# Designed miniproteins, single chains, continued (5): the designs that were tried, part 103

Each design is a single chain, and the fold is of that chain. pLDDT is the mean over its residues in the fold that is shown.

## One batch from the design tools (miniprotein)

Design m19583
Fold by ESMFold2-Fast:
Structure m19583 (fold): chain A 71 residues (1-71)
Amino acid sequence: SILDQLEAQVDAIEAAYPNDKEIQTLAEQIREQLAKARDPSASPLEKARALTVAAILQSAMLYHMKLKEKR
């Protein structure tokens, strides 16, 4: 599923940058949003919002990764 793919990518990036506090914080926030997206008691709209926020946070994580590559 798209949720599993997103989680796998986040895990891989966190593993690549184990001492980066910004990446660790973003990974934790993304996992929190993915948990909300998987909540069976949440409405479809709440799940969609959680997935959207997770995608935005993942974009921020990829941007931080690119900045780190240039340092």
Scores: mean pLDDT 84

Design m19584
Fold by ESMFold2-Fast:
Structure m19584 (fold): chain A 66 residues (1-66)
Amino acid sequence: EEELLEKIRKDLGINATSLEQAKVELERRIKNIEYALKNHPEIQPLAERDLKLAREYLKEVEELLA
């Protein structure tokens, strides 16, 4: 669990102290990136990696919370 939180912090800059907090922060990050892409499609090449990582980490967090 701790290693996953450290990877999320390192890769996405999200500082979460629990899996529940990480889930909320990742969901917020995904929504923010999706909103930005909708209004600024020119950022797609920069946002794509972060969006993919956030979605993958959210799936891992949800699997651990299940």
Scores: mean pLDDT 80

Design m19585
Fold by ESMFold2-Fast:
Structure m19585 (fold): chain A 110 residues (1-110)
Amino acid sequence: MVPGAAEEFVVPDLQLREGDVLEIVVEFVAPVEGHVVVTVENRGPGAVEVEVRVYADGELVYEGRAVVRPGETAVFTSPLIAAGARVRVEVRLTALGEAVVTVTVAWLPA
C-alpha cells in the first residue's frame, strides 16, 4: 500500500425522485493539513437542495447549504483542518424534482 494517496470519495450518478432525502457520511483521518472539498454536480432535470456539515475531532467546523439547479455544480470548502484530525463529512440531498446527482468528497492539501 502506497502511503499518501489523496483522499477522494465519489458517489456517482445518484438517481433521485422528487421528495427523496439521501444522507452520505464520509469519515477519514486528515493525512496532511488541508481542506475538505465537497462537489455536487446535478445533471437534472430537477433541482436538489444540498446541506453539508464538516466535523473535525467531533466539533462542527463548517456548515453550508445550496440549491443546485439542473446543469449546475456546487462546491463547498471547509476551513483549514490540521493533520491527524478525525474528519466526518455529512452531505444531505433533498430532491425537489427528479435528478441525477454526483457527489465528490475530496481532501485538498494546504
Scores: mean pLDDT 85

Design m19586
Fold by ESMFold2-Fast:
Structure m19586 (fold): chain A 60 residues (1-60)
Amino acid sequence: GASPEEKLALYEQLVAKTAELQGISVEAARDSLANARNRSADYLRGILAQIDRGLAEKQA
């Protein structure tokens, strides 16, 4: 379990990292991830881990 504040922080990290990975604006990433905002913290952590792997590959 996570607090609403922790969950929002995970969502905002996902938005920022998705924008970086895709080379799009933060606003465009937020719009594309609107449905993810209401998902569980575990779901958000799972997707964030996938994005982190993508960013690591992009930097390699």
Scores: mean pLDDT 80

Design m19587
Fold by ESMFold2-Fast:
Structure m19587 (fold): chain A 66 residues (1-66)
Amino acid sequence: ASGTVEKVDGVYRATATAGDAVGVGTGPNAGEAGRKAGEDLYKKNPKGARDGSLALVLAGQALNLA
């Protein structure tokens, strides 16, 4: 599983990948974007969503340090 969080035009976009499923979320902060991406991933791959959620937490922490 992998996750990325980026800031585009003042909005955060999170992407989580687990197996063949990709979840995407956007929000005003990294945490909200990550939550939405995790929810989208859970709809497509419930078993992989746990690993994708952890990857998003790590990506959000890295973005906060930058």
Scores: mean pLDDT 72

Design m19588
Fold by ESMFold2-Fast:
Structure m19588 (fold): chain A 68 residues (1-68)
Amino acid sequence: MKLGVAFAGESVEEGVKLALELAKELGADGLGTSQAKTVEEAEALARQGKEKGWDRAYLIYKGEVTEV
């Protein structure tokens, strides 16, 4: 399963750390991450990632994790 995670409001380091933990919990064999400036941009990137080959996509914003 390819997992995509878009994050906003987090540092790159923290966003990637949260994405890696989520990938491990879900048993993902591929992970893509995207940093955004706003929650709206992060949601758009997550949705776009699904169209481009992510099997599941999540948004992380200010510590909140949401499946898109």
Scores: mean pLDDT 81

Design m19589
Fold by ESMFold2-Fast:
Structure m19589 (fold): chain A 72 residues (1-72)
Amino acid sequence: SREEALAELEAFLEELVAAGRISEAEKQAILDAVRAGDADRAERLLVRLYLEGRISPEEASRLGALIRRVLA
C-alpha cells in the first residue's frame, strides 16, 4: 500500500541519517517531495545522493522503487 511504502521509505531514510550518510534536512526534503507528489524533485534528490557516492546502486534502486510505489 502507499502508507506501507511511505513508512518503509521513512525508515530507510532514518537508517541513512543514523549512519551519517545523509542529513536530517535531506531526508525531510525527499519525504516532503514524495508527500507533495513531486516526482521530479524526489528523483533529483535521489540522483544527487547517488552521484555524490553517498548511497550505493542497490540503495538507489530500492529508494527509487519505494518512491514510485508511494507516488503510484
Scores: mean pLDDT 88

Design m19590
Fold by ESMFold2-Fast:
Structure m19590 (fold): chain A 91 residues (1-91)
Amino acid sequence: MEGAELAYRGGYLGGKLASLGYLENDSKGAARYAAGVILAAGSGLTGSLLGAGRERVARAAREGAREGMREGGSERAGELAARAAENAALL
């Protein structure tokens, strides 16, 4: 499942970046937060385009983002990145 694996890995990096950026609460943090959310969403969308089932890609992206969130330390930002990845995969 190439698309689902990409979505998981991209979601992981996106969730971690979003969590780290959210905790900084400054312009650098805002940029990392935005980059994390964009990376998570882009990975979900790309995974779906690679022909993996949308639901599988959405699950992989969500799980990846949640694992990245654990390492980043912000559950709030990680959940937003996970939701962005899931919604993008379902497009």
Scores: mean pLDDT 70

Design m19591
Fold by ESMFold2-Fast:
Structure m19591 (fold): chain A 78 residues (1-78)
Amino acid sequence: SLRAQIDALRARIAALEAQVKATTDPAEQVALLDEIVDLAREAERLALQAGDIESEIEFGSVATLATARKVSLQRELE
């Protein structure tokens, strides 16, 4: 079901966020954040298809914040 797919993506994103928090390597954090953005955008699309406005907003926010963090970290790698 769409709900089960959204729940699975939420769990995967949470696991990746824990990995970002556990690492001190900015390059590794960038790679993990890129995965979070991709999964969050996929979850946002599935939430839109399901008519789940709350989850759509949740995952849109996750993608936006992860993108901002990624850009900031990439500037540090100059």
Scores: mean pLDDT 89

Design m19592
Fold by ESMFold2-Fast:
Structure m19592 (fold): chain A 114 residues (1-114)
Amino acid sequence: SLVERLEEIKKRLLEIMDKAGVPEDLKKEVEELFKKAIEALKAGDFETFKELTIRLLATLAQAFAESSAPEELKNEMIGLVAEATERIQRAKSPEEIIDILEEMVKRLEELLEK
């Protein structure tokens, strides 16, 4: 289900944030936004789901900016979040948003492994 895919995205993103050294307060804020986004998705409220996902990505960009990662890595991570945000702004369905988030998470994982 789309909900199960979003729960997996949440799990992977929290692992990425831990690896990048994101502050705990920002990690908690991202978790709360995921919880709200999942509830909107379960309710079939696409507009609220999209708005919450954009807010989540804005918080994630701030989290990476305030992380302990090297500056070059921060810039690359923030760039991937910005690209995903732009694509989500144009998305017409929850599935498109989830596809974009899965691609972003995969690229973030690859970036942190090098």
Scores: mean pLDDT 90

Design m19593
Fold by ESMFold2-Fast:
Structure m19593 (fold): chain A 89 residues (1-89)
Amino acid sequence: SAFDRLVAIGERAFAAGDYERAAMAFGFAATLAPDDRRKGEALYRAGLAALRLGHREQARKLFEESKRAFERAGDEEGVRRAEEQLAKL
């Protein structure tokens, strides 16, 4: 799927240190996500990429959106991970 391809692009870009590409790929993946759990995960990874770029306010918004998506999905572990990142900002 387009979602899976964008996640794979984001993961490879992040591993290579190309955080701008990673943030864009995970951001687009979030808009194409088939469910709230995958949307939460893509937003969370976009937030991590934004943090590596020093974009703290963008990262905060992405982690807040990620938390809301995980809450809709009933993914308590996802909510906890997003809250941990928000607590550090």
Scores: mean pLDDT 93

Design m19594
Fold by ESMFold2-Fast:
Structure m19594 (fold): chain A 69 residues (1-69)
Amino acid sequence: SNLQEAQGLLAAIMRLLDLSVDELADYLVDVQRLGVSKATVKALAQGTAKTAPSQALVDRLRALLEEVR
């Protein structure tokens, strides 16, 4: 599912960049200009999100992971 895929991608980005969940949210929203709230990023990363993210968000997270590898 897009929920599990986004969670896995966010976990991989956190691991590679050595970021906390709060630092990840700041990075993705303020630096990368992701079109989502910090609360949404944190919920997805923690597996507490109630709604599946869009395919566009999943694709952007995958592209970001490839950029930081």
Scores: mean pLDDT 86

Design m19595
Fold by ESMFold2-Fast:
Structure m19595 (fold): chain A 59 residues (1-59)
Amino acid sequence: SRGESAAQAVIGGALSDAREFGPEKGLESARKGAQQLVDAGEITPEQAERAVEEAKARL
């Protein structure tokens, strides 16, 4: 789905940021990106929480 693709892009961006700036920045990017998708109506808050947890697990 579009929401799944958007959530995966947020996770990928967070992992990229973690590689360059460390895991704290990666997690910050995941939270910010997920919240932007919720605000845009592209994913639910529950999907955003899952995306952040998936990013955190992979940091």
Scores: mean pLDDT 85

Design m19596
Fold by ESMFold2-Fast:
Formats: C-alpha cells, sequence, structure tokens
Structure m19596 (fold): chain A 88 residues (1-88)
C-alpha cells in the first residue's frame, strides 16, 4: 500500500506540474487541461487514502496538503467555467 501510495502521489504531482507548464506554453487546450487537473486530483485523493490505510499519517497529511493546493490553484479556472455554464 505505501509504495502504491507513493507512486500515485508522485504521478498526481507530476501530472499537475506538467499540465501547468504545457498550458503556459500554449501546447494544451483548456478542455485537456481540465481533464488532466481532474485526473491529478483523483490520483492525490487515492494516494492520501492509501497512506492512511498504511498508517503513514505524515505522508497522508502531506498528500492532503498537496491536494488542497491543487484545488486552490485550479479554483479560478473552475469558477470561470462554472460562470460560463450558468450563463448558458
Amino acid sequence: MREEAERLFREGVELFEETGRLVGEGKLSPAEAKERIQRSLELLEKAAELYEKAGDRESAEEAQRRLEEVRRLSAPALELADQAEAAA
């Protein structure tokens, strides 16, 4: 479980960082960016769950902090998407 949690945590973090970089470079569509961000969040949530099951509270807390950071950094884009949907 712990090794699996570590792998998922690394994957989630790397996916989010790569997505931000590719968006900044104009290499990724908004739809693709949203999908990748959602996948990153899922990976981080699963990593936190597995760390908790393994009894690794410190790593679980770190995964939760990173998950919250990704949500916070993504909030402006999600709010704009929500406003567009509400206006349609």
Scores: mean pLDDT 77

Design m19597
Fold by ESMFold2-Fast:
Structure m19597 (fold): chain A 95 residues (1-95)
Amino acid sequence: SPIEKAKEEMRKIYEEKRPEIRERIAAGDYEGAYRLALEVAREMNEVVSKYTGKKPLPGGIIDSIALRILYAVDSDDEEGLERTIDEMIDLTLRY
């Protein structure tokens, strides 16, 4: 389904950036880590929009998603990432 394809691409975006986000956290560069998490959130937002045909989520929601991504990397929280992906899709379909 388009939703399953969206989830797969979103997870791939996260996995590609995760090592660099972790490296920035380990270096104490939380601002730089957040910037990469924000890029991940924005790319995921475009993927969801592409597969659903719906408008991208607004910036305030994406800022919240970026913080959740940063937390998921910092705590190695795979379930938290999966919940975040599901929430992005649900919110996009609701709008």
Scores: mean pLDDT 89

Design m19598
Fold by ESMFold2-Fast:
Structure m19598 (fold): chain A 99 residues (1-99)
Amino acid sequence: LTPEEWREIAEGFLAAGKGALERGDTVLAAIYSLMAAGFAQEAGDKELASEAYTVAGRAYFEDGDYEKAIKWFEKALELVPDNKEARELLEQARKAIEA
């Protein structure tokens, strides 16, 4: 597959992951978003991969799995340090563990 084809596949799975998250299906949201992140990395698209890891982190956060949420937000920030959404959600997840 070309990088463009990997990016298209990643975008499709990311949209599916976001849709699952909106419906409260955190398990499916995590699965689709992590698949999207993998395909985005094959495409060399760090921004898309960072967004996908952020959605995966949100899915775990909503499921109450703050340790996994932190892991995926940190992964998103490793790829794109300026990902504001991941930074804000990471702060929230850390506070949730401290409560």
Scores: mean pLDDT 89

Design m19599
Fold by ESMFold2-Fast:
Structure m19599 (fold): chain A 82 residues (1-82)
Amino acid sequence: MIDEIAERIVTNLTPSQITSVSLIVTSAEFMLRQGKMTDEDREEFARAIADLTGVSIEAAREVLRTLERLEELQRAIARGLK
């Protein structure tokens, strides 16, 4: 499940890998907010996560789907709270 994948990644990475993943996540979030993320960008981010963490490309894609879901949730919360 998405939450379990994210938790496993954070738990099993070295501090340097966590920092690198954090930078990739921040970059992906920025592109998602700009509405500029293409399918090619998604695949590049997925490969970067897979290469850095040693997870499968499928697990890396689920991490990106989690980021997309979080962006949508943040947008929905901002609307729902007001």
Scores: mean pLDDT 71

Design m19600
Fold by ESMFold2-Fast:
Structure m19600 (fold): chain A 87 residues (1-87)
Amino acid sequence: DAERERELARRIEERIDKKMEELLKQGVVTKEDVELVKRAIEGDPEAVDKINEIIAKNDERAKRILAVINVVLQAIAEVAAEVEAEE
């Protein structure tokens, strides 16, 4: 069902946006870190390559990028659990 898939994608996107806003408010990550991860989610191969390069360095920026990726994964897991509970 394409409509349910679109609804699920929208719920995930909204949850990601809320968690990213919280990280920005706490000063844990920069707007640049958030924008890079968002570009990668949208399928930008240059953004994906850049994230891989940053993570490989295992420095302060790698930790910030991983924090953004972690909230994306948490958002997906939370929405999936909510959908499972609704069924």
Scores: mean pLDDT 82

Design m19601
Fold by ESMFold2-Fast:
Structure m19601 (fold): chain A 65 residues (1-65)
Amino acid sequence: SLEEYEEILDQLERFAEILGNEELVKEVKDLKERLAELSPQERHDLILKLSIKMAEAQTKKILEG
């Protein structure tokens, strides 16, 4: 449902904020605003891509810290 995607994006937004990654925070917020206009497949694909970017950013921060 749309609500489930919003909850996932809220979790990703908080995670991006913890990482201090302002670009990812913006990307999550931009996706939240567009969710209602997207197909279910587009919602799934974009959230998956964003989740991968978050995982990569976290890994990079740990390795470079």
Scores: mean pLDDT 83

Design m19602
Fold by ESMFold2-Fast:
Structure m19602 (fold): chain A 76 residues (1-76)
Amino acid sequence: AEADFAALKERLAALAAELREAAAAGDRARVLALAAEISALLVASAPIFQKSEEFFKEGKELYAELAALLAEALAQ
């Protein structure tokens, strides 16, 4: 369970980095592709959050940061 959440956090961090790079480059197509990947990952990670309130709280904060980055990238 902890290993699954650790892997999720690593992937979310990688997606955040890729999203920042795509936004800085003005690559809207890549930003949209990353948005779809983030959405799919959120759906796939639901069972991890159902097992632990602590994982849900931390995961919610991480996804909120990604959502903010995505909104800023799409507004450009």
Scores: mean pLDDT 78

Design m19603
Fold by ESMFold2-Fast:
Structure m19603 (fold): chain A 113 residues (1-113)
Amino acid sequence: ELLEFAREVGEKMLKILEELGASDETLALAREELERVYQLLVDLKNGKVPEGSFNDYLTELVKNAPSSAEDLEEMKRYIKNQAKIAVSEALVSRGDFELMKKFAEKVKELEKE
């Protein structure tokens, strides 16, 4: 289930941030950005996505929902990348570039799952 997968990815990323010593404020912002990604996936699953309002790749996924194992793996990769971007944006907005660098290295390990 893609929504369960998205929750799992988000929780793993939040745990990495916590282990790297992210502040409560940074964790709260990262959680908020991850919730935005999750809600976008919920809207996609329910067919409630305005055309042209987000990334072209996600728009194509709405139009051509994954029908093969390869398409499913591409969607999972997209979810992982969107979660990584959401967390990185939270870290950038906090100005914590050192934490962002450490997070990027740890996320390379998470990508193997």
Scores: mean pLDDT 73

Design m19604
Fold by ESMFold2-Fast:
Structure m19604 (fold): chain A 90 residues (1-90)
Amino acid sequence: EKEKELEKKIEEEFEKHKEDYLKFFESIDPEAYKKDKEKIEEIIRYLVAALVYRENGDYEKAKEYFEKAIKLAEEIGAEETVHYIKSLEE
């Protein structure tokens, strides 16, 4: 039941921030954004999940999702996006 509340929070934060992140990532990695928009959206979802888990004190899951976001960003060649996410991971 608690996990269901976290999933809802992740969905709400994703929908709230999706457009801002898409615009931001397009501005810093335009080639990657044009090549694979669906993967950029997946990166945003992983990033939002990582931030929600971190705020909830689940540092293990937060780190896992930051790593997933970074790996996808590396896969599509979004170098500036990788740098940004790593700066958030600490």
Scores: mean pLDDT 82

Design m19605
Fold by ESMFold2-Fast:
Structure m19605 (fold): chain A 59 residues (1-59)
Amino acid sequence: MARTAADRTEAAVEELRTRAGLSEAQLADRAVTRAALARLGYGDGQIDTLWAELERRLA
């Protein structure tokens, strides 16, 4: 049950690793990560929000 931005970000990261097959280095690449999220069915607004959360976690 996704209840917070953190929970949604964890679910998206799991999908990026398990369904898109992204490595840690690829997750740090904005273009690669955003393209993979789009392929997984996330909309542009969701991708912007998820990338902002991921960028904070990678810093």
Scores: mean pLDDT 76

Design m19606
Fold by ESMFold2-Fast:
Structure m19606 (fold): chain A 110 residues (1-110)
Amino acid sequence: GYSPELLAGLRATAETLAEGAERVRAAVDAGDVEGAAEALRATAEALRAAADALAPHDPELAETLRLIAEAAERAADEALRTGDPEPARRMAEALAELAETLRADVARAE
């Protein structure tokens, strides 16, 4: 089974992903491309912090979170460059799917 520290880290990470996805989606739905990009960058920063906290317990997940943070920053840059919210919308969907996957993993571990 997972350690209590790993379970707490996974829950916190899932919450970060879900909150990030909702903030990005809300900005996209409002037609606010700049707000969507800001939310993606804030989510990337939070994911790097989560990766650092998880690295001693799950280094493979930590690396995955860092790659997702980089992808979120690229989506923010593309949305700002093009004025197209679709890169941000697709990234919000990916963040939400990962949040549900981690929540399911935590539920199975308890």
Scores: mean pLDDT 88

Design m19607
Fold by ESMFold2-Fast:
Parts: structure tokens; C-alpha cells; sequence
Structure m19607 (fold): chain A 92 residues (1-92)
């Protein structure tokens, strides 16, 4: 299940879901957030993390992927951990 995914596996899942950049680079974290907003059908696609975006994720199939600390809530710390892991992967 997604709850058993490592940070790396979660980031790679989101990259694969939203496609890799055509120049051979991984999507930036801002691009992943915008693609997630589009995927969830939100009206505002700005890459910003607000209560509407968090609520939409919690009601979606992406809930377990974004619940990185497995506490049953999605907060800014979950997004920070995913961003840090993505930056580590981009350096490898």
C-alpha cells in the first residue's frame, strides 16, 4: 500500500503520475503541486499550499502518498519532507 512507501518511492510515484520533464529533468516541487491541483480539479492552480488544497488531497486517492509522517493528517511538514527528498533525488 502507499502507506508503506519510502519518501523516495512517494516522490517517484508523483513524478511518474505527472510525467517527467521532456528535457530529461524531474519536475520541480512547484510543478508537482500545480499538477496535483489540476489532477484534483481545483479552481486555483498556483502551486500554493492552502486549506482547500490539503482538504482536496485528504479526500483523494493521493492522501496516503502525501501523509508522509503517517499521523493521519496532512500538514506543511509532509510537503517539506517530500520537497527535501525531491531535491536529494535531483542531485543524484
Amino acid sequence: SFSDYSLEERVLYLQNLFDTDKDGKLLSFSEILKKTQEYLGLEDVDGGIDSEFIDAIEKSELYEIFDVDKDGEIDLKDFEKLKEELEKLKKK
Scores: mean pLDDT 78

Design m19608
Fold by ESMFold2-Fast:
Structure m19608 (fold): chain A 69 residues (1-69)
Amino acid sequence: MEKLKEEIRELIRNPGPESTAKLQEFVEQGYTELVKEEMAKELLEQVRKNSEHISVEEAEKLIEEELKK
């Protein structure tokens, strides 16, 4: 499980056609929730680095909305 999460995270951090195709494979295999969670974590980290524009609480609500999609 941890190795799979790390692989998904690396794919998210290195965007490209191959990474996109691999992430789509994980989604098709039923790992949609896991992919969404890792994407949400990366988005939250990016928001924290640029936290001058929105609060952490507001960012968490945006992530929850994305996870519902």
Scores: mean pLDDT 70

Design m19609
Fold by ESMFold2-Fast:
Structure m19609 (fold): chain A 59 residues (1-59)
Amino acid sequence: MEREKRVLELVKQGKTLEEIARELGMSPQEVADLLQRAMERLGATTFAELVKKAEELGL
């Protein structure tokens, strides 16, 4: 039910924005916006840092 958590799980698996968008029934732009918001919340400045912080949180 939490789209942000699902997006983070797929990013952790190495999925592209297009693959995540297809899997979750979102547009690539919606996925990009959600990832940007997740980066801001977790204090990540890159997708690599976002993945690292998601791993640290057990996501």
Scores: mean pLDDT 76

Design m19610
Fold by ESMFold2-Fast:
Structure m19610 (fold): chain A 100 residues (1-100)
Amino acid sequence: SEAEKLLKEAIELAEEALRRVMEAAKESKDQELVSRITAAAILLVGGKISLSQGRYEDAANDIIAAAELVREVAEKLGDEEAVKLAEEAIRKAKEALKAL
């Protein structure tokens, strides 16, 4: 379905954004940034599981929540490319919800 395709693309974008900021967040020694990155990683795992089970609304909501956390960390770190990737992930996941 279109929703499944959009959610797969959203996960890939969110995972790329997370990979970009993960090391810098850990090196920052900022516990808030580390906490947000950890929460985002857990939410992305949940989103992938929900997607595999055909629970598209749950998957989209988890992906949006994860990408919002990654976007906040990327903004604080000044990684404009990671911000863009996270925003595109949010956009695609929201588009998937409209395709339901």
Scores: mean pLDDT 90

Design m19611
Fold by ESMFold2-Fast:
Structure m19611 (fold): chain A 62 residues (1-62)
Amino acid sequence: LSEEELEAIKRTIEEELAKSGLKLLDVKLDGENLLVTVEHKGEKKVYKIPVERALALAEAAA
């Protein structure tokens, strides 16, 4: 996973979350998965997304 691919994934996730009133706090690479930290109404949740799935989402948004 390149830095450019990671930045594209972060932008895609941030834009999609913003449409739902959610805020992207962090994206961390953890082996084969991305740990995505999201804030909604003061609550923080961490989602685990396979890197391959995240890349597919970024490609679909491009």
Scores: mean pLDDT 78

Design m19612
Fold by ESMFold2-Fast:
Structure m19612 (fold): chain A 94 residues (1-94)
Amino acid sequence: MITYEDLVRDIEAAEREFLKAVEAKDPLDRDIYTAIGEIVFAVAITAAKNDGQEEIAKLIREANDRMLAAVDQGNPEEVRKVAEEAKKKIKELL
């Protein structure tokens, strides 16, 4: 069974990469950091689905979509807010 600690690690890893994407001055660096964040969340979604945790998989997908929108808007505060909300909701589901 996937643990809260594993999911927190993945959310915080994705948050770090999306924050780097927001701060990136080079478009290539922004795209690379964004891709890494998406890959981290894709792995977490797959792990949650394989564990039968469909609600957690959905929540992580929604967090990924919201963080991508925040990167496009140049909003690091929204990236941090989404990460904190996701961690809180996951704790309530486990």
Scores: mean pLDDT 89

Design m19613
Fold by ESMFold2-Fast:
Structure m19613 (fold): chain A 113 residues (1-113)
Amino acid sequence: EEEEILEKAKALVREAIAELQEAVRAIVRGDVEAAEANLERARALLEEAEELLKKVKPNPNLEAAIEALRRAIEALREAIEAIEAGAPVEKIIGLVLAALGDILEAELHLSKV
């Protein structure tokens, strides 16, 4: 059922945003272990949302949303790698904010499906 798939995907995207907010708070506190765990959970949620959306009938807004989610997943992968490499906090936060921007773009496109 496409309506159920869309609602589940939207819920996963909202959960990913919450995980990113917790990751930013953990980074600011210097809790690198918690930040990495939050980013890994956010990435997994977005990957599940992307796979669900691929099952929906194609349209331009859906395709734009999937593309935005793919960019967000890649930015989160880079953020996790940056944490593991001991990169400056400004770089890590910049990657997390880039992912958030892509997620918000995905939400905008999903609102038009």
Scores: mean pLDDT 88

Design m19614
Fold by ESMFold2-Fast:
Structure m19614 (fold): chain A 76 residues (1-76)
Amino acid sequence: RAERREEIIAKFREASAGALAWLRSQPSVSPAAVAAVEAAVAEALALLEDPNATDEDILRAVGIAVEAVRAAVAEL
């Protein structure tokens, strides 16, 4: 359903923006780690907005974004 898809995209965008702002505020997190999170989030959002993307592709991209965040947090 389109409404549900838009809601999920909006929530993911909001959560990602908050996480990135918090990571950028951490002096121990490297610029490379922040850039990796930004790139992974951008790819996940592009797939979420692509009507031809499969659920598996979306889940994989989101998983990569979560792993990038975990790696950045590990630098704390």
Scores: mean pLDDT 77

Design m19615
Fold by ESMFold2-Fast:
Structure m19615 (fold): chain A 85 residues (1-85)
Amino acid sequence: MEKARQEILEMQERIAEAALKLGVITEEQLAAARERLEELLANTPDEQIFEAAAKIPQMIEELKQAMENGELTPEEREAAEIILS
């Protein structure tokens, strides 16, 4: 279970880094979002955390497909490149 929580936190960190680099979010908003996510994960049943983590590989694959098909806006594409690196 701890591994599933870690995978969710790592994915959130990549998304947060993308948002910060694009200037969409401030460092303070990033810190607040991280604390809120940690609190949510602590109060979420293990079953739901495991299911959420299991969906991460599929979400990454869908994001790669969207990039190749030109379905993303320029800002979404830049965010996707950061998330996937």
Scores: mean pLDDT 74

Design m19616
Fold by ESMFold2-Fast:
Structure m19616 (fold): chain A 99 residues (1-99)
Amino acid sequence: MEEAQELVKKANELEKKADEHITEGERAWRAGDYDAAIEHFQKAIEYYKEAVELYRKALELVPDSEDEFKRQLEAKIRYLEGKIATVERMLELVRAEKA
């Protein structure tokens, strides 16, 4: 459990960094700085993917008796995979606008 909780803490920090890059990417996009927007959205995707990997590792370490915690981790992974897809779509739109 302690190892799983430590991985979750690290994953939460990476998720926060990804969220900050989304905010900066959106600001750059609104300002017409497409190169900065692309870079920030790419960084956000990288951090979200790293967070998902850590949540998956945490899930493997959680004992079967902790069914609720496992379900919470599975929900978080699914949520972040959805966010990655959304940011990949935003990246596609920024690239189309730059072209």
Scores: mean pLDDT 89

